# Designed miniproteins, single chains, continued (3), part 25

Each design is a single chain, and the fold is of that chain. pLDDT is the mean over its residues in the fold that is shown.

## One batch from the design tools (miniprotein)

Design m8903
Fold by ESMFold2-Fast:
Order: C-alpha cells, then sequence, then structure tokens
Structure m8903 (fold): chain A 87 residues (1-87)
C-alpha cells in the first residue's frame, strides 16, 4: 500500500491531469493503460464512469483542503471505480 502522501499526490494529479493519473493507476494495478484509454474513448458507459471518478476526485481534493481523509478509504474507493471502468 502506498503512503498517505503518495495517495494525496495521486488524487491531486488526477484532478490536474486525469490522463496521467489514470496511467499511473493502470501501471500500479498491472493493467494496460492503452486498452483502458481506448475503452474510455470508445465506450460511453466507460466515459461516464471516468467522468464520475474525476468529479469525485475533485470533491475529495476540496475535502482534503478542509480536513484529513483516511487513505484506506480513498484507496478503496479509487480501486473500486477503476475496476468498474476496466470492465
Amino acid sequence: MEDRERLVEFVRLWAEDPEGALRLMAEQMGRDYAALKERIATSEKAREVYEKLEELVRRLLEELERRDLDPEELEALLNRLLEELAK
């Protein structure tokens, strides 16, 4: 599991550069980034899931500015959404 600081950096990266964040996440999970990106480009449902993830990450960043988030909760949420996106 990544340290909290790395997880926070990931969330910030997702909000600023979701493509770069998605690439890092795919690499960490042993998934093919190119295949995942292609699915987002060609599937409206995958794109909707991706957009929801991006919106949720932005909201989580606002919450981080206000208070501390549990890194385990954040990691579990991101992993679940990535699984939905990869299906």
Scores: mean pLDDT 65

Design m8904
Fold by ESMFold2-Fast:
Structure m8904 (fold): chain A 74 residues (1-74)
Amino acid sequence: SVEELKRKILEEVPNAKIEGDGKTVIISIKGKELLERALRPDAIHVTVDSVEDGIKVAKIAKEFGFDVIVPPYK
């Protein structure tokens, strides 16, 4: 579930900021957030401080069966 996903992300990456709801997880690095975040209310937006934390979040989301989007550049 979305709530279990959020709990597990915060357990492994306690500084992650999680907003929204949906079936897709969009992972952004702090300072490189997507402007489109406000235009995607159907997605779960996760902001992390590092690439390593982003990789951890992506693995957790995939294990829970969510689609994952990691923007390549900003």
Scores: mean pLDDT 74

Design m8905
Fold by ESMFold2-Fast:
Structure m8905 (fold): chain A 96 residues (1-96)
Amino acid sequence: RTLPKLRVGLRVRALPDGSLELSLVVWDTPTSKIVERSEVIRARDDAQLAEALDRIIEKVKELLKNTNDEAVKEELEEFIRELERLREAARRRAAA
């Protein structure tokens, strides 16, 4: 099914205890209105941050599978690469 022309972003909020809250937001490009938002995922340490990023990557990959717009596909693929880079950094910190 064809999706409208979309933009995606990761929203990150730092909490006073050092935890992070992460959510995925999808916007309709012509209207700048939010089309979809993910559940908020809390990460208390680097291991949980890596797991939260894995869940967000999975959601973005599902958007990619359902998209027929080449420009949107390119944007989603670039976003997945950035998220994978952040996930690997978190995994390395958790393993150290």
Scores: mean pLDDT 78

Design m8907
Fold by ESMFold2-Fast:
Structure m8907 (fold): chain A 70 residues (1-70)
Amino acid sequence: MIEEAEKKAEELKKQGKEKEALAVLAQAYGAAGDYDKAIELLKKLVELEPEDEELKKALEEVEKLKKEAE
C-alpha cells in the first residue's frame, strides 16, 4: 500500500537514502495505478542517475502503462 511505502520512504530519508526513498514511492504509485506520480518520481530518479538504464526502462514501462490505460 502507498501508506506503507510512504512510511518506508520516510525511514530511508532519515538514513540519507533519498534515491531509495524515491524508488520505493515510485514503485508504490505505479502499483496503485497512479502513473502520473510514478512517472514524476521516476523522472527525478533518472535526473539523479542518468546512466542508470534500469531506471530509464522503469520510466518507459510506466509511461507505456499510462498510455494503455488511456
Scores: mean pLDDT 79

Design m8908
Fold by ESMFold2-Fast:
Structure m8908 (fold): chain A 70 residues (1-70)
Amino acid sequence: SEEKLRKLEEEADKLYEELYKAIEAKAPEEAIEEILKKLGEVMDKIDTQDAVNRYTAAVIMVIGWRLDQE
């Protein structure tokens, strides 16, 4: 339903913000990967091209963070 989709989108938005903040705070790799995993699970439930694009953006953020590690 539209209500269920809206709730999933709100959950995804919150997880995306948590991921962004974790990367900015240079959180441990395990914490960042756990947030990314949860985001992927929510995006999979939404099953839209926008959700695929949002998850891909999150993966790119994590790759950028990993490349910045010494």
Scores: mean pLDDT 77

Design m8909
Fold by ESMFold2-Fast:
Structure m8909 (fold): chain A 89 residues (1-89)
Amino acid sequence: MEELKEKLKEAAAYANSALKHPDLDVQIEGALILISVAVLRNYAKQKGLEDLVKAIEDGLKKDVEPSQENVEKARELLIEASKLFDELE
C-alpha cells in the first residue's frame, strides 16, 4: 500500500506540472495521464481507500517544475501503480 501511495502521489504531481510546460505535446501527455489518475482516484474512493485518495490529492497540490522527463516518469509510475492496484484485488 505505501509503495502504491508514493507512486500515485508522484505520478499526479509530475502529470499535473506538465500542464504548465510550454510544449503542447508535453501538456497533452500530462492531461492524458491525469485522466487515468482521476479514474484511479475515483476507484480508490469507491473502495474506501482514503489514504490513497489523499496521496493522489496531495500530489496534485505539489509545485513541481514542468519537464518532459517528469511527464515520462509520471507515465512509468502510473503503469507501476496500475500493476500494484491489480495485485490488491
Scores: mean pLDDT 82

Design m8910
Fold by ESMFold2-Fast:
Structure m8910 (fold): chain A 65 residues (1-65)
Amino acid sequence: ELEERIRAQLRRDVAEWPTLSPGARKAVRRLLARYHLGITAPELHQHMTDAEIDAAADAAVAELR
């Protein structure tokens, strides 16, 4: 299942979060935000600010846990 494979990969990325560099954390947050928005509102992602992307990433982390 594609969704379960994506969730498994994102869970691994979140588990490694404390050991990642700031740049790697930013990249992982953007992937989490894309994952969350892909389910809820993919067409709006291109117009989001960094703060909105961070909020979506936090929501994705809550969904995965």
Scores: mean pLDDT 66

Design m8911
Fold by ESMFold2-Fast:
Structure m8911 (fold): chain A 97 residues (1-97)
Amino acid sequence: SLEEAIKALQDGDYERAVELAKKALEENPDNADAYTILAMAYLKLGRYEEAVEAAQKALEIDPNNPLAYQVLAGAYYKLGDKEKAEEALKRSNELMK
């Protein structure tokens, strides 16, 4: 189900990616990758508050997740929280180097 969620995200089917990521979380609620995919799909759908919540859940499970910080940065930027967006982007870049 997680691999299907990733494929849906890659195919641009963001609503399907949300549903499949949620299904993966029903099977394993501590799946940081599923929360990351959920956050990415919400960001693409313009559901920025939900993207923040999902990215934060991913980071509670795996605090060294650069993709979750990238989603957090993008969502905060869209919500007008420039300072929080810059902090999240900096953290993502630190973890990728």
Scores: mean pLDDT 88

Design m8912
Fold by ESMFold2-Fast:
Structure m8912 (fold): chain A 90 residues (1-90)
Amino acid sequence: MADFLERLAEQAEALADRTGVPELREASKHFRRAAEALRDGNVEEAIKHLERAIDHLSRAGERLKDAPLDVQVEIATLLIAASVALVSLK
């Protein structure tokens, strides 16, 4: 799970670099913090950071609603992946 969250962080950061959307950078930071919390055995803290990452991704999606389809698909994919991770930790 931690390695999976680190990959989501890398994807969110790459998308932030491409789009300039600050909410994607915040999502990336929270995915990294969730991964760190899991490595430390703190599932409760990981869940909190993952919920914050999802909130930031949702806001990024709203800002990018008129972006090219590939960007919209990448955000939707990140949201689905993050939501699956969150359910897996509960």
Scores: mean pLDDT 86

Design m8913
Fold by ESMFold2-Fast:
Structure m8913 (fold): chain A 56 residues (1-56)
Amino acid sequence: MEVEKLVEENLDLLTKAIRDRNEEAISLFQEALRAYSKGDEEKAVELLKKAIEVAK
């Protein structure tokens, strides 16, 4: 699935955001995970892509 693929491929960026205390990226990742858990995969993908961009 698209969400799982994006998370797996960007685990290093997620870890970096947490280490750097990038609150914006962390918040977007958390919101993406909440959307995914509620079945809103489209919103989860959109938020995850935003989090990845901010985490760079």
Scores: mean pLDDT 77

Design m8914
Fold by ESMFold2-Fast:
Structure m8914 (fold): chain A 69 residues (1-69)
Amino acid sequence: MDELNERIGRLGLEVEELRAAGAPKETIDRISKLIEEAMKALYDEGNVEKAKQLIDEAERLIREARAAL
């Protein structure tokens, strides 16, 4: 639980850093949607497995976006 909460918080900070660095709006919106879906899976649904998969995907997209800057 706490690890996933920390990862979600870090993703939020990282997406704002990408936005400030000039990453495309489409990329930012896609990552933000994954973060929102992960939060819903974790907090509303209690589905830890789904939340983890969505967090992993968001982290992958952030790494790709940073490499493209």
Scores: mean pLDDT 85

Design m8915
Fold by ESMFold2-Fast:
Structure m8915 (fold): chain A 58 residues (1-58)
Amino acid sequence: VEELIEKLKDKDPEVRAKAARELGEIGDKRAIEPLIEAGKDKDPRVARAALEALFKIR
């Protein structure tokens, strides 16, 4: 989880989007705040992935 949270800060938007999706699949609530921040990302693919991940976390 921690390594994926760090990848949300990667310079590559593809890496950030993948990290967001994987965090959503894991469903760990520790990812909620990092995903909220990623939902504000300037790249629409990253923002979309983060918001979808937040929806999956119960």
Scores: mean pLDDT 78

Design m8916
Fold by ESMFold2-Fast:
Structure m8916 (fold): chain A 73 residues (1-73)
Amino acid sequence: SAEAEAAALARFQATLDDLIERVKRGEISLEEAKQIIDDLMAAAEQHFSPETVARFRALADEALERLEKIAEE
């Protein structure tokens, strides 16, 4: 359902935000955070439609851009 999809996307966004904060605090490496995001995307591709996966991928790409900027500072 659209409500279940919205809930899944919100949960994924919260997970990405947590990973970014953990990298900023030095609790996990950039490489570890990227691996976790990659694993989450692989799981999403197995369980959701291509249209829903594209939405997860957009959120993941934004999070990866933010992580790369942190690594450059």
Scores: mean pLDDT 84

Design m8917
Fold by ESMFold2-Fast:
Structure m8917 (fold): chain A 71 residues (1-71)
Amino acid sequence: MEKTDELVKKLMEAIKKGDMETAERLARELKKELEKNPENAEGWWALGVYYYRMGDYKTAFEYYRKALEAE
């Protein structure tokens, strides 16, 4: 399994559980992996969900846009 896909899965699980400390760490790691795999739409979408849950809607929207462009 690609490291990016595993990070997406773990990040979404942490967000669903409300474990935002784990989600923050996973979001940072996912950003680094997306620099290597910028075509991973699920990764950009997961970052959007994270920032939306943090109340940073502007950043969430930008990542959702990147996810659409990566498809």
Scores: mean pLDDT 83

Design m8918
Fold by ESMFold2-Fast:
Structure m8918 (fold): chain A 95 residues (1-95)
Amino acid sequence: MKLSPLELEREILVALVRMTIGILKIEAKNYGKTEWLEKVIELLEKAAEALDRGDLEAAVEHLEEAARVAEEAGDEELAALLRRLAERARELAEA
């Protein structure tokens, strides 16, 4: 089966989510693992799993919840990044 443009965009989004997980795990190792950061990583791993199986609605839900956790913790830059990833997942679901 040839990779469709939508499948390619989904794979790119999965790669971005996994890269974000990797960065956050490095930050947790260097600056200490907080309860909220652990929850964000857990939600991002669930979002990546949802994207891998093509469940775009579940991916949006997990990414939006991760953004909310980051915002409540005061990390506005991370929250904004996660909301952009959620918007990309929503655009894929509507395509």
Scores: mean pLDDT 83

Design m8919
Fold by ESMFold2-Fast:
Structure m8919 (fold): chain A 74 residues (1-74)
Amino acid sequence: MKREQLEKEIDEGVRLIVEAVARTVARILVERGVVSEEEAELEKELFIKREIGKIEGKPEEEIEKELKEIEEKF
């Protein structure tokens, strides 16, 4: 396998895992009555945006700005 292809597959796999974890945790919290469906959706979006932003190498300030915009949307 070419190294560049392997690295792309790993990055894609990490992104899928981040999304899967966020969705699973949000679902469990709603099912257990810990948070509302709306709160779980907000936390899921914040988690995904933060972790994907880190993977993409975005500055923390840019990530924080995007997270604030998501919070204001909800």
Scores: mean pLDDT 75

Design m8920
Fold by ESMFold2-Fast:
Structure m8920 (fold): chain A 66 residues (1-66)
Amino acid sequence: GRMEAALEAARRIAEELGELLSKHYGKEPRVEVEQVDERTIRITVTVGDVTLVLDLDADVLGEAAL
């Protein structure tokens, strides 16, 4: 479904962000992807002492994945 496509897109974005931050900081990133409600997917990326939180619209991500 749309949410499943959005979660797949979010996981790909999270993996790419993790790789970019790993290359920039030289540290292993911790990346988490979760559905927080029926329209919002949250990506959390932690590298060293830095934490980034991105809330993404599932409808926009699901459309972009198709």
Scores: mean pLDDT 78

Design m8921
Fold by ESMFold2-Fast:
Structure m8921 (fold): chain A 70 residues (1-70)
Amino acid sequence: MERRREEVRRRALELIRQAARLAEEGDWERARELLDRAIEYAREQGDEETVELVEAAKRELERRMEEERR
């Protein structure tokens, strides 16, 4: 596997962790924005696997946000 793809995936995972921290702090909008930036970055790098990984994290975040709106 290309070393660049590992770097892209690692950066995306760091952004996912930051988004999770923001969500725990109640900053759902900033968490979502951060994941959107991660998706854009991975897509620009041509790393479709990382795009799918971040999109899954975003779906989980949005599901949690919706539960909080009850």
Scores: mean pLDDT 79

Design m8922
Fold by ESMFold2-Fast:
Structure m8922 (fold): chain A 90 residues (1-90)
Amino acid sequence: EKEELIRQAEELAARAEALLREAVRAAAAGDVERALALLDEALALAEEAARLLEEAGLTEEAAALREHARGLAEMLRARIAAGEKLPVPA
């Protein structure tokens, strides 16, 4: 049970990270609509991963994941709204 929840959370977190990278690339290319759509999907997956981590008893890890996802989303949305050029991941 616990191991299965952690495995599912890891898979969802990995998918969320991939979508976040796609969102940054879309924003860098000027495709704001696509970037925001990918960001919303990534946040939904990250939140589900955090919920599974909480169910597994990993409450600190869940909180850290939520905080990380929120911070990245706020930064990306703020830069898009301001019309600023977004950094591309190395």
Scores: mean pLDDT 80

Design m8923
Fold by ESMFold2-Fast:
Structure m8923 (fold): chain A 113 residues (1-113)
Amino acid sequence: SLEPVSDKDLALYYAGLARSYNKQGDYEKAIFYAKKALELDPNFAGAYRELGDAYFNQGDYEKAIEYYEKALKLAPENWRAYENLGKIYEAQGDYEKAEEYFKKAEELRKKIL
């Protein structure tokens, strides 16, 4: 049976574009392509992380937290989502909560690397 491998590959491609646009500071395009990835693969944790990154950089911490939490529900070992939640709490002045998230990110990173 042919799986929709092309849709999964296309979702990965769009998530890669979202990451590229996030790095360039084009957050509107990052959001656009991350959402296109999720239309093809609604369980793509990486695409939720790219949405979180874009909204964080726009200062929309409420949406950033929502999308990072969705990323962690799909990929609970995703150290990048914990690191980015730490950055949000640090930006909000909650340094104790930020430290807890950064510590969790580092513990997970050591397991993977």
Scores: mean pLDDT 86

Design m8924
Fold by ESMFold2-Fast:
Structure m8924 (fold): chain A 68 residues (1-68)
Amino acid sequence: KDLEILDEASRYAVEQNKAEIDAASARARTMPTQEARDAALLPANQKVIKRTNEIIKLLEAGKKPPPL
């Protein structure tokens, strides 16, 4: 199911990038404008999206995602 694959892939991507997400969130909290906060979060968000797509391809091919 598309939703199950997306959910599983998203969980793996977030777990693998947790340190970067936490660091980006900490930086965003120090930014004075919403634009600056969004810019601080952008690299972490892009890595999560890229990783989610990679894991989706692995799961669709019947392969196991790499360990955390």
Scores: mean pLDDT 77

Design m8925
Fold by ESMFold2-Fast:
Structure m8925 (fold): chain A 113 residues (1-113)
Amino acid sequence: SKEEEIREAMEAAIKKVEEYIKKHFPFLEEEAKQLAGLLNQALDAILAGDDEAFEATLKEIEKLFEEMIEKLEKYLKEKGASEEEIERAIEELEELKELILHTLENAVAIRKS
């Protein structure tokens, strides 16, 4: 079914996101697990057609990324990273956030089609 196809694709994407964060930002391992949980909640809301639950979960995802960026900045500053290294790392997380949001929006569009 269309719902099964969306679920399989999204679950694979969620796993890749979690592994990416654990590999590139190992100090954010707990936040990566929380994000995977929220992404699965967003997926369940999309498949249920629950727009209210989806919007609530998006806000939680946005808040978690804000917390991850703050933790990233603090961690890198404590390690003596350059301003350029910090900026690049933040841009990597912001790019990941945009890719996730775009993927979720595409899943909603496919579900509604």
Scores: mean pLDDT 87

Design m8926
Fold by ESMFold2-Fast:
Structure m8926 (fold): chain A 98 residues (1-98)
Amino acid sequence: SEAERLAEELKSDDVEKQKEAIERIANMSPEEQRRLAPALVEAAKSDDEEVQITVAKAVRKHADIPELLEAARALLNSKNLDVQIEGALALMIAVSSR
């Protein structure tokens, strides 16, 4: 399925492919985003700061989907302060939107 293909792209060593997959997931239906939430959580654990920031922006765009908040929480474990801030902003927007 498309969801399975996007989950595989998120495991790619290519940062641009990972970012494109995250952005594509953010434009899918809420049901499909819920199904791909575990893959986004793993992407949030990436060693690449741009991938982590792209996950934060995707979660912030869809703050109404609770399953995506686990990806934002994973970003708080980053060693990069900018990534931690982006993850915290995504969580704050999610709480404010409920």
Scores: mean pLDDT 80

Design m8927
Fold by ESMFold2-Fast:
Structure m8927 (fold): chain A 63 residues (1-63)
Amino acid sequence: KVEEFEKALLEEAEKNNYVLSTDTIHKLITQGKKAGLSNDEIMNAIKKALDKILEKIKEEREK
C-alpha cells in the first residue's frame, strides 16, 4: 500500500533528522517496486513525503 511506503519514508527521515540520502531513497524505491507499487505510485509517495518533511520543518521553525 502506498500509504505504508509514505510512512516508512517519513519514519526514516525523522530518525535521521529529516536527512534522506540518495542511497536511502533508492533503496526505498527498490522496496516499493518489490511490493508491487508502480513507478508513479512510488514517485508520488516520495514527493508527498518530501513535501510533508519540508512543511514540518517550516512549521517547527516558525513555531
Scores: mean pLDDT 71

Design m8928
Fold by ESMFold2-Fast:
Structure m8928 (fold): chain A 118 residues (1-118)
Amino acid sequence: SSRERAERLYREGLEALRQGDYETALRHFREAYETSTDPRIRARSYYAMAVAAAEMGDYETMRRYLEEMVRESRRLDRQDQEMFLLALSSTSAAFKSAGDEEAARIFREAADEVARIL
């Protein structure tokens, strides 16, 4: 099914991201969100693409992916929205601890947007 294909593409993207292959990761995540209308898959894909963009230092692209992630999050139930809020907040703290204050700020801004939806 398209959902199973999207989940597989998302997992392949995560593996590429883990290996530092950001170009392959971004391609797989894009294919995942284009394959599925499920807002959870789409939101997870945009979130992971934002992490890849942050690792690459591309803060403008990171902001665009997080804007799409927040848009998808509006179609999620409250429990999933709370999980994304926690993920965004934790990722912001992780980038701050690593010395990337700009990535930390951008993730925090996205967390604040999700919190406004709750």
Scores: mean pLDDT 90

Design m8929
Fold by ESMFold2-Fast:
Structure m8929 (fold): chain A 72 residues (1-72)
Amino acid sequence: KEAEELLKQAEEYLKQGDYEKALEYADEALKKTPEDNKELKARALAVRGEAYFGLGDKEKALEDQEKARALM
């Protein structure tokens, strides 16, 4: 519930181009995601990776993208 709500907010901030807020909410969603919920974890990692890319942190963006892909 809580992790999904945080992730939805991160996705909305990402659409608005607010990469700082998207990163903040995606980070919080990851912290609140149960370890066994691989689908939600992959989505949160993908959103955080896109936020990092928007902020110019290409290394962290690629790292999160690879982690998300490994969970699929």
Scores: mean pLDDT 83

Design m8930
Fold by ESMFold2-Fast:
Structure m8930 (fold): chain A 89 residues (1-89)
Amino acid sequence: MMEEAERALEEGIEILEETRRWALDQGKRNPEKKELYQKIADGMEKGRRDLEELRRTTAKLDPKRALELAQAALESARKLAEGMKKEAE
């Protein structure tokens, strides 16, 4: 339960960090869309910080509640990353 919650949060953080790195790299290759990719990178960094804070909070919760919040956060991270990538197309 707690290990599953930690894994879900870590996966969410990794998705956001990977998408941030992708956006910064795309902005370097596409100067005309640099502001759009910077906005995506900034959004991913905010999401990552929010998940790091949630990680601290979930460590103090009961395992079931921690897992529910972690899974919801992972789903939100996936939707945010996919939505931002679609916006860049």
Scores: mean pLDDT 83

Design m8931
Fold by ESMFold2-Fast:
Structure m8931 (fold): chain A 60 residues (1-60)
Amino acid sequence: SEMLRLIGRILRLIGEIYQLELQLAQETDPDRRAALEAQIAALREELKQLMAELKALESQ
C-alpha cells in the first residue's frame, strides 16, 4: 500500500511539472519565467526524493 501511495504521488507530481513547463514555454515575462523555473526545480527535487523512497521500498 505504501508503494502504491508513493506511485500515486509521483504520477501527480509529474503531471504538475508538465503543466508548469507548458506555462513556462508560453511565458514571456522574465520575472514570471524565473518564478516558474524555481517552482519546477523545487517540484523536480521533490520527485527525485519520492523516486529514491520508491527504490528503497523495492529493495526491502
Scores: mean pLDDT 87

Design m8932
Fold by ESMFold2-Fast:
Structure m8932 (fold): chain A 95 residues (1-95)
Amino acid sequence: SEEEINAIIDQELAKHPELTEEDRELIRDIVLKSRENPEGIINILENFSLTHASEWSAEKRKHYALVFKTAGEVCRELKNYNTALACYKAAIELQ
């Protein structure tokens, strides 16, 4: 349910006060797409990590590593383990 998804996102974001409302919307978008088209979002996450990691500042990479790790934790709570794994891999590649 959307209410359940929002509650889990809010709970995870409370652990990371440095994350913004824009980061929340990105996390929500990843979570919703993980339900609608899991293969599609996994492919985006895998290609995103490979194409963007070298072009970003260290600060931007660190920030988005936290965003993807947080999205992965939300997906894990929802038991969408394949998307959670893709999020964690994207976070590792950005470190």
Scores: mean pLDDT 83

Design m8933
Fold by ESMFold2-Fast:
Structure m8933 (fold): chain A 60 residues (1-60)
Amino acid sequence: METYRATIRASPEQAAELAARMEAAGADVRVRVVGDQATITATGSPEAVARAEALARELA
């Protein structure tokens, strides 16, 4: 199993959309939003985590 973690500037709506797309890719996703920062943790297969990382980079 692999884990990807990133802290990005995102609204709660953007963070929720990103998490939903990551979950659709097969990752287990945790999101924590504090102010204007979202910390996203994606865990899963190497393929699912790689897709999650690519999705996070689209928002960064």
Scores: mean pLDDT 79

Design m8934
Fold by ESMFold2-Fast:
Structure m8934 (fold): chain A 67 residues (1-67)
Amino acid sequence: MSAEDYGKLGIDYAILANGLALLGEKDSEEFKEAYKQGLEYAEKALKLDPNNKLAKNALKIIEEAKK
């Protein structure tokens, strides 16, 4: 799997986590899993390509979901 593939997965899970947070679902198992997967995939993408824009955007979305 490429850095781009991991970055795309990171973004998808980050968007899901942010959506669940906006619905007030921060205590749900679905939110916790999406948050975890978004971080893991973004980290994998950055390990392969430190300049991966998708992974950097995923981390920004996840930080917004955390707030």
Scores: mean pLDDT 83

Design m8935
Fold by ESMFold2-Fast:
Structure m8935 (fold): chain A 62 residues (1-62)
Amino acid sequence: MSEARGIATALSKQPLENVRAAAEDLVRAGRVELVRETARILEEQGHLEQAAVLREVVREAE
């Protein structure tokens, strides 16, 4: 299983505030591409709100 898929599964069950905090921590750690891949997987799985939060955090970091 990919790291991004594992994170997507975990975040799909979290409130949006926790999703944002996790994404911000990953971006701070320099793992922006992992956040992008996780957002793509969440979107494919129909977790659109979680995916949107991750995309927003990535956009804010760039």
Scores: mean pLDDT 83

Design m8936
Fold by ESMFold2-Fast:
Structure m8936 (fold): chain A 90 residues (1-90)
Amino acid sequence: SAKIEALRKAVDYAIENANLSEEEKEALKKLVEAAESGDVELVKEVLKKLPGLIRSLIAFLQSPYASALPPEVREAAIAVLEELLKKAGV
């Protein structure tokens, strides 16, 4: 899926360029896996441990620090992240 590819690109960019802990990096990788497989329970488990993770990633993608990513990739990644929040009930 082009939307899942956009999420993977955005997550890879954040892991390389944002000041993230190792726990946050591993959690972001699990969110990509959950999005690819439609595993809502995995999304919920990630958010149980790091409840602000998705909103922090959305904020990063909307910031000047993510300007190297094409706008279309950022918008598609944000849309997937918002859908994950909706499906997780948060």
Scores: mean pLDDT 86

Design m8937
Fold by ESMFold2-Fast:
Structure m8937 (fold): chain A 72 residues (1-72)
Amino acid sequence: MAEEVRKKAIEDVKGAIEYIKSSTTLSEEQKEKMIKVLEEALKKLESEEELSVEEIHEITGETIKRLKEILS
């Protein structure tokens, strides 16, 4: 189960990066900041040998919080 949650989280982050890159409504500054946050999350999700479901949710939750701060 943790493997599947991790795989989905990685796919979701990659999809978010592509979505942000293709956006015409976000400023270049917002794009750069949001992509950096998402790339940091992706590195954490891919570089750890083993993550629990709780740890994966903590990484994604912190990422969402940081993205909301950039948009505010």
Scores: mean pLDDT 80

Design m8938
Fold by ESMFold2-Fast:
Structure m8938 (fold): chain A 76 residues (1-76)
Amino acid sequence: SQAEQLEQQGRQAFAAGDYDTAVQHYKQAGELYEKQGDYNKAASLYYKASYVAEQGGNEELAKELREQGDKLQGKA
């Protein structure tokens, strides 16, 4: 699926040290799972994006992504 491809691209970007690209791909994958009604997977992708944002030094983005993940987890 497109969401699985985006998650794979996120993993590849993270492995390459491209934190901004990894966050973008994980967030896009999470948005697709949310549209599919899979809130547990969507939340997981937002938490992964939050972790990567933190590793890249963007604490504000990490907090925003974690809060979005928490909201999605509440819908599951």
Scores: mean pLDDT 88

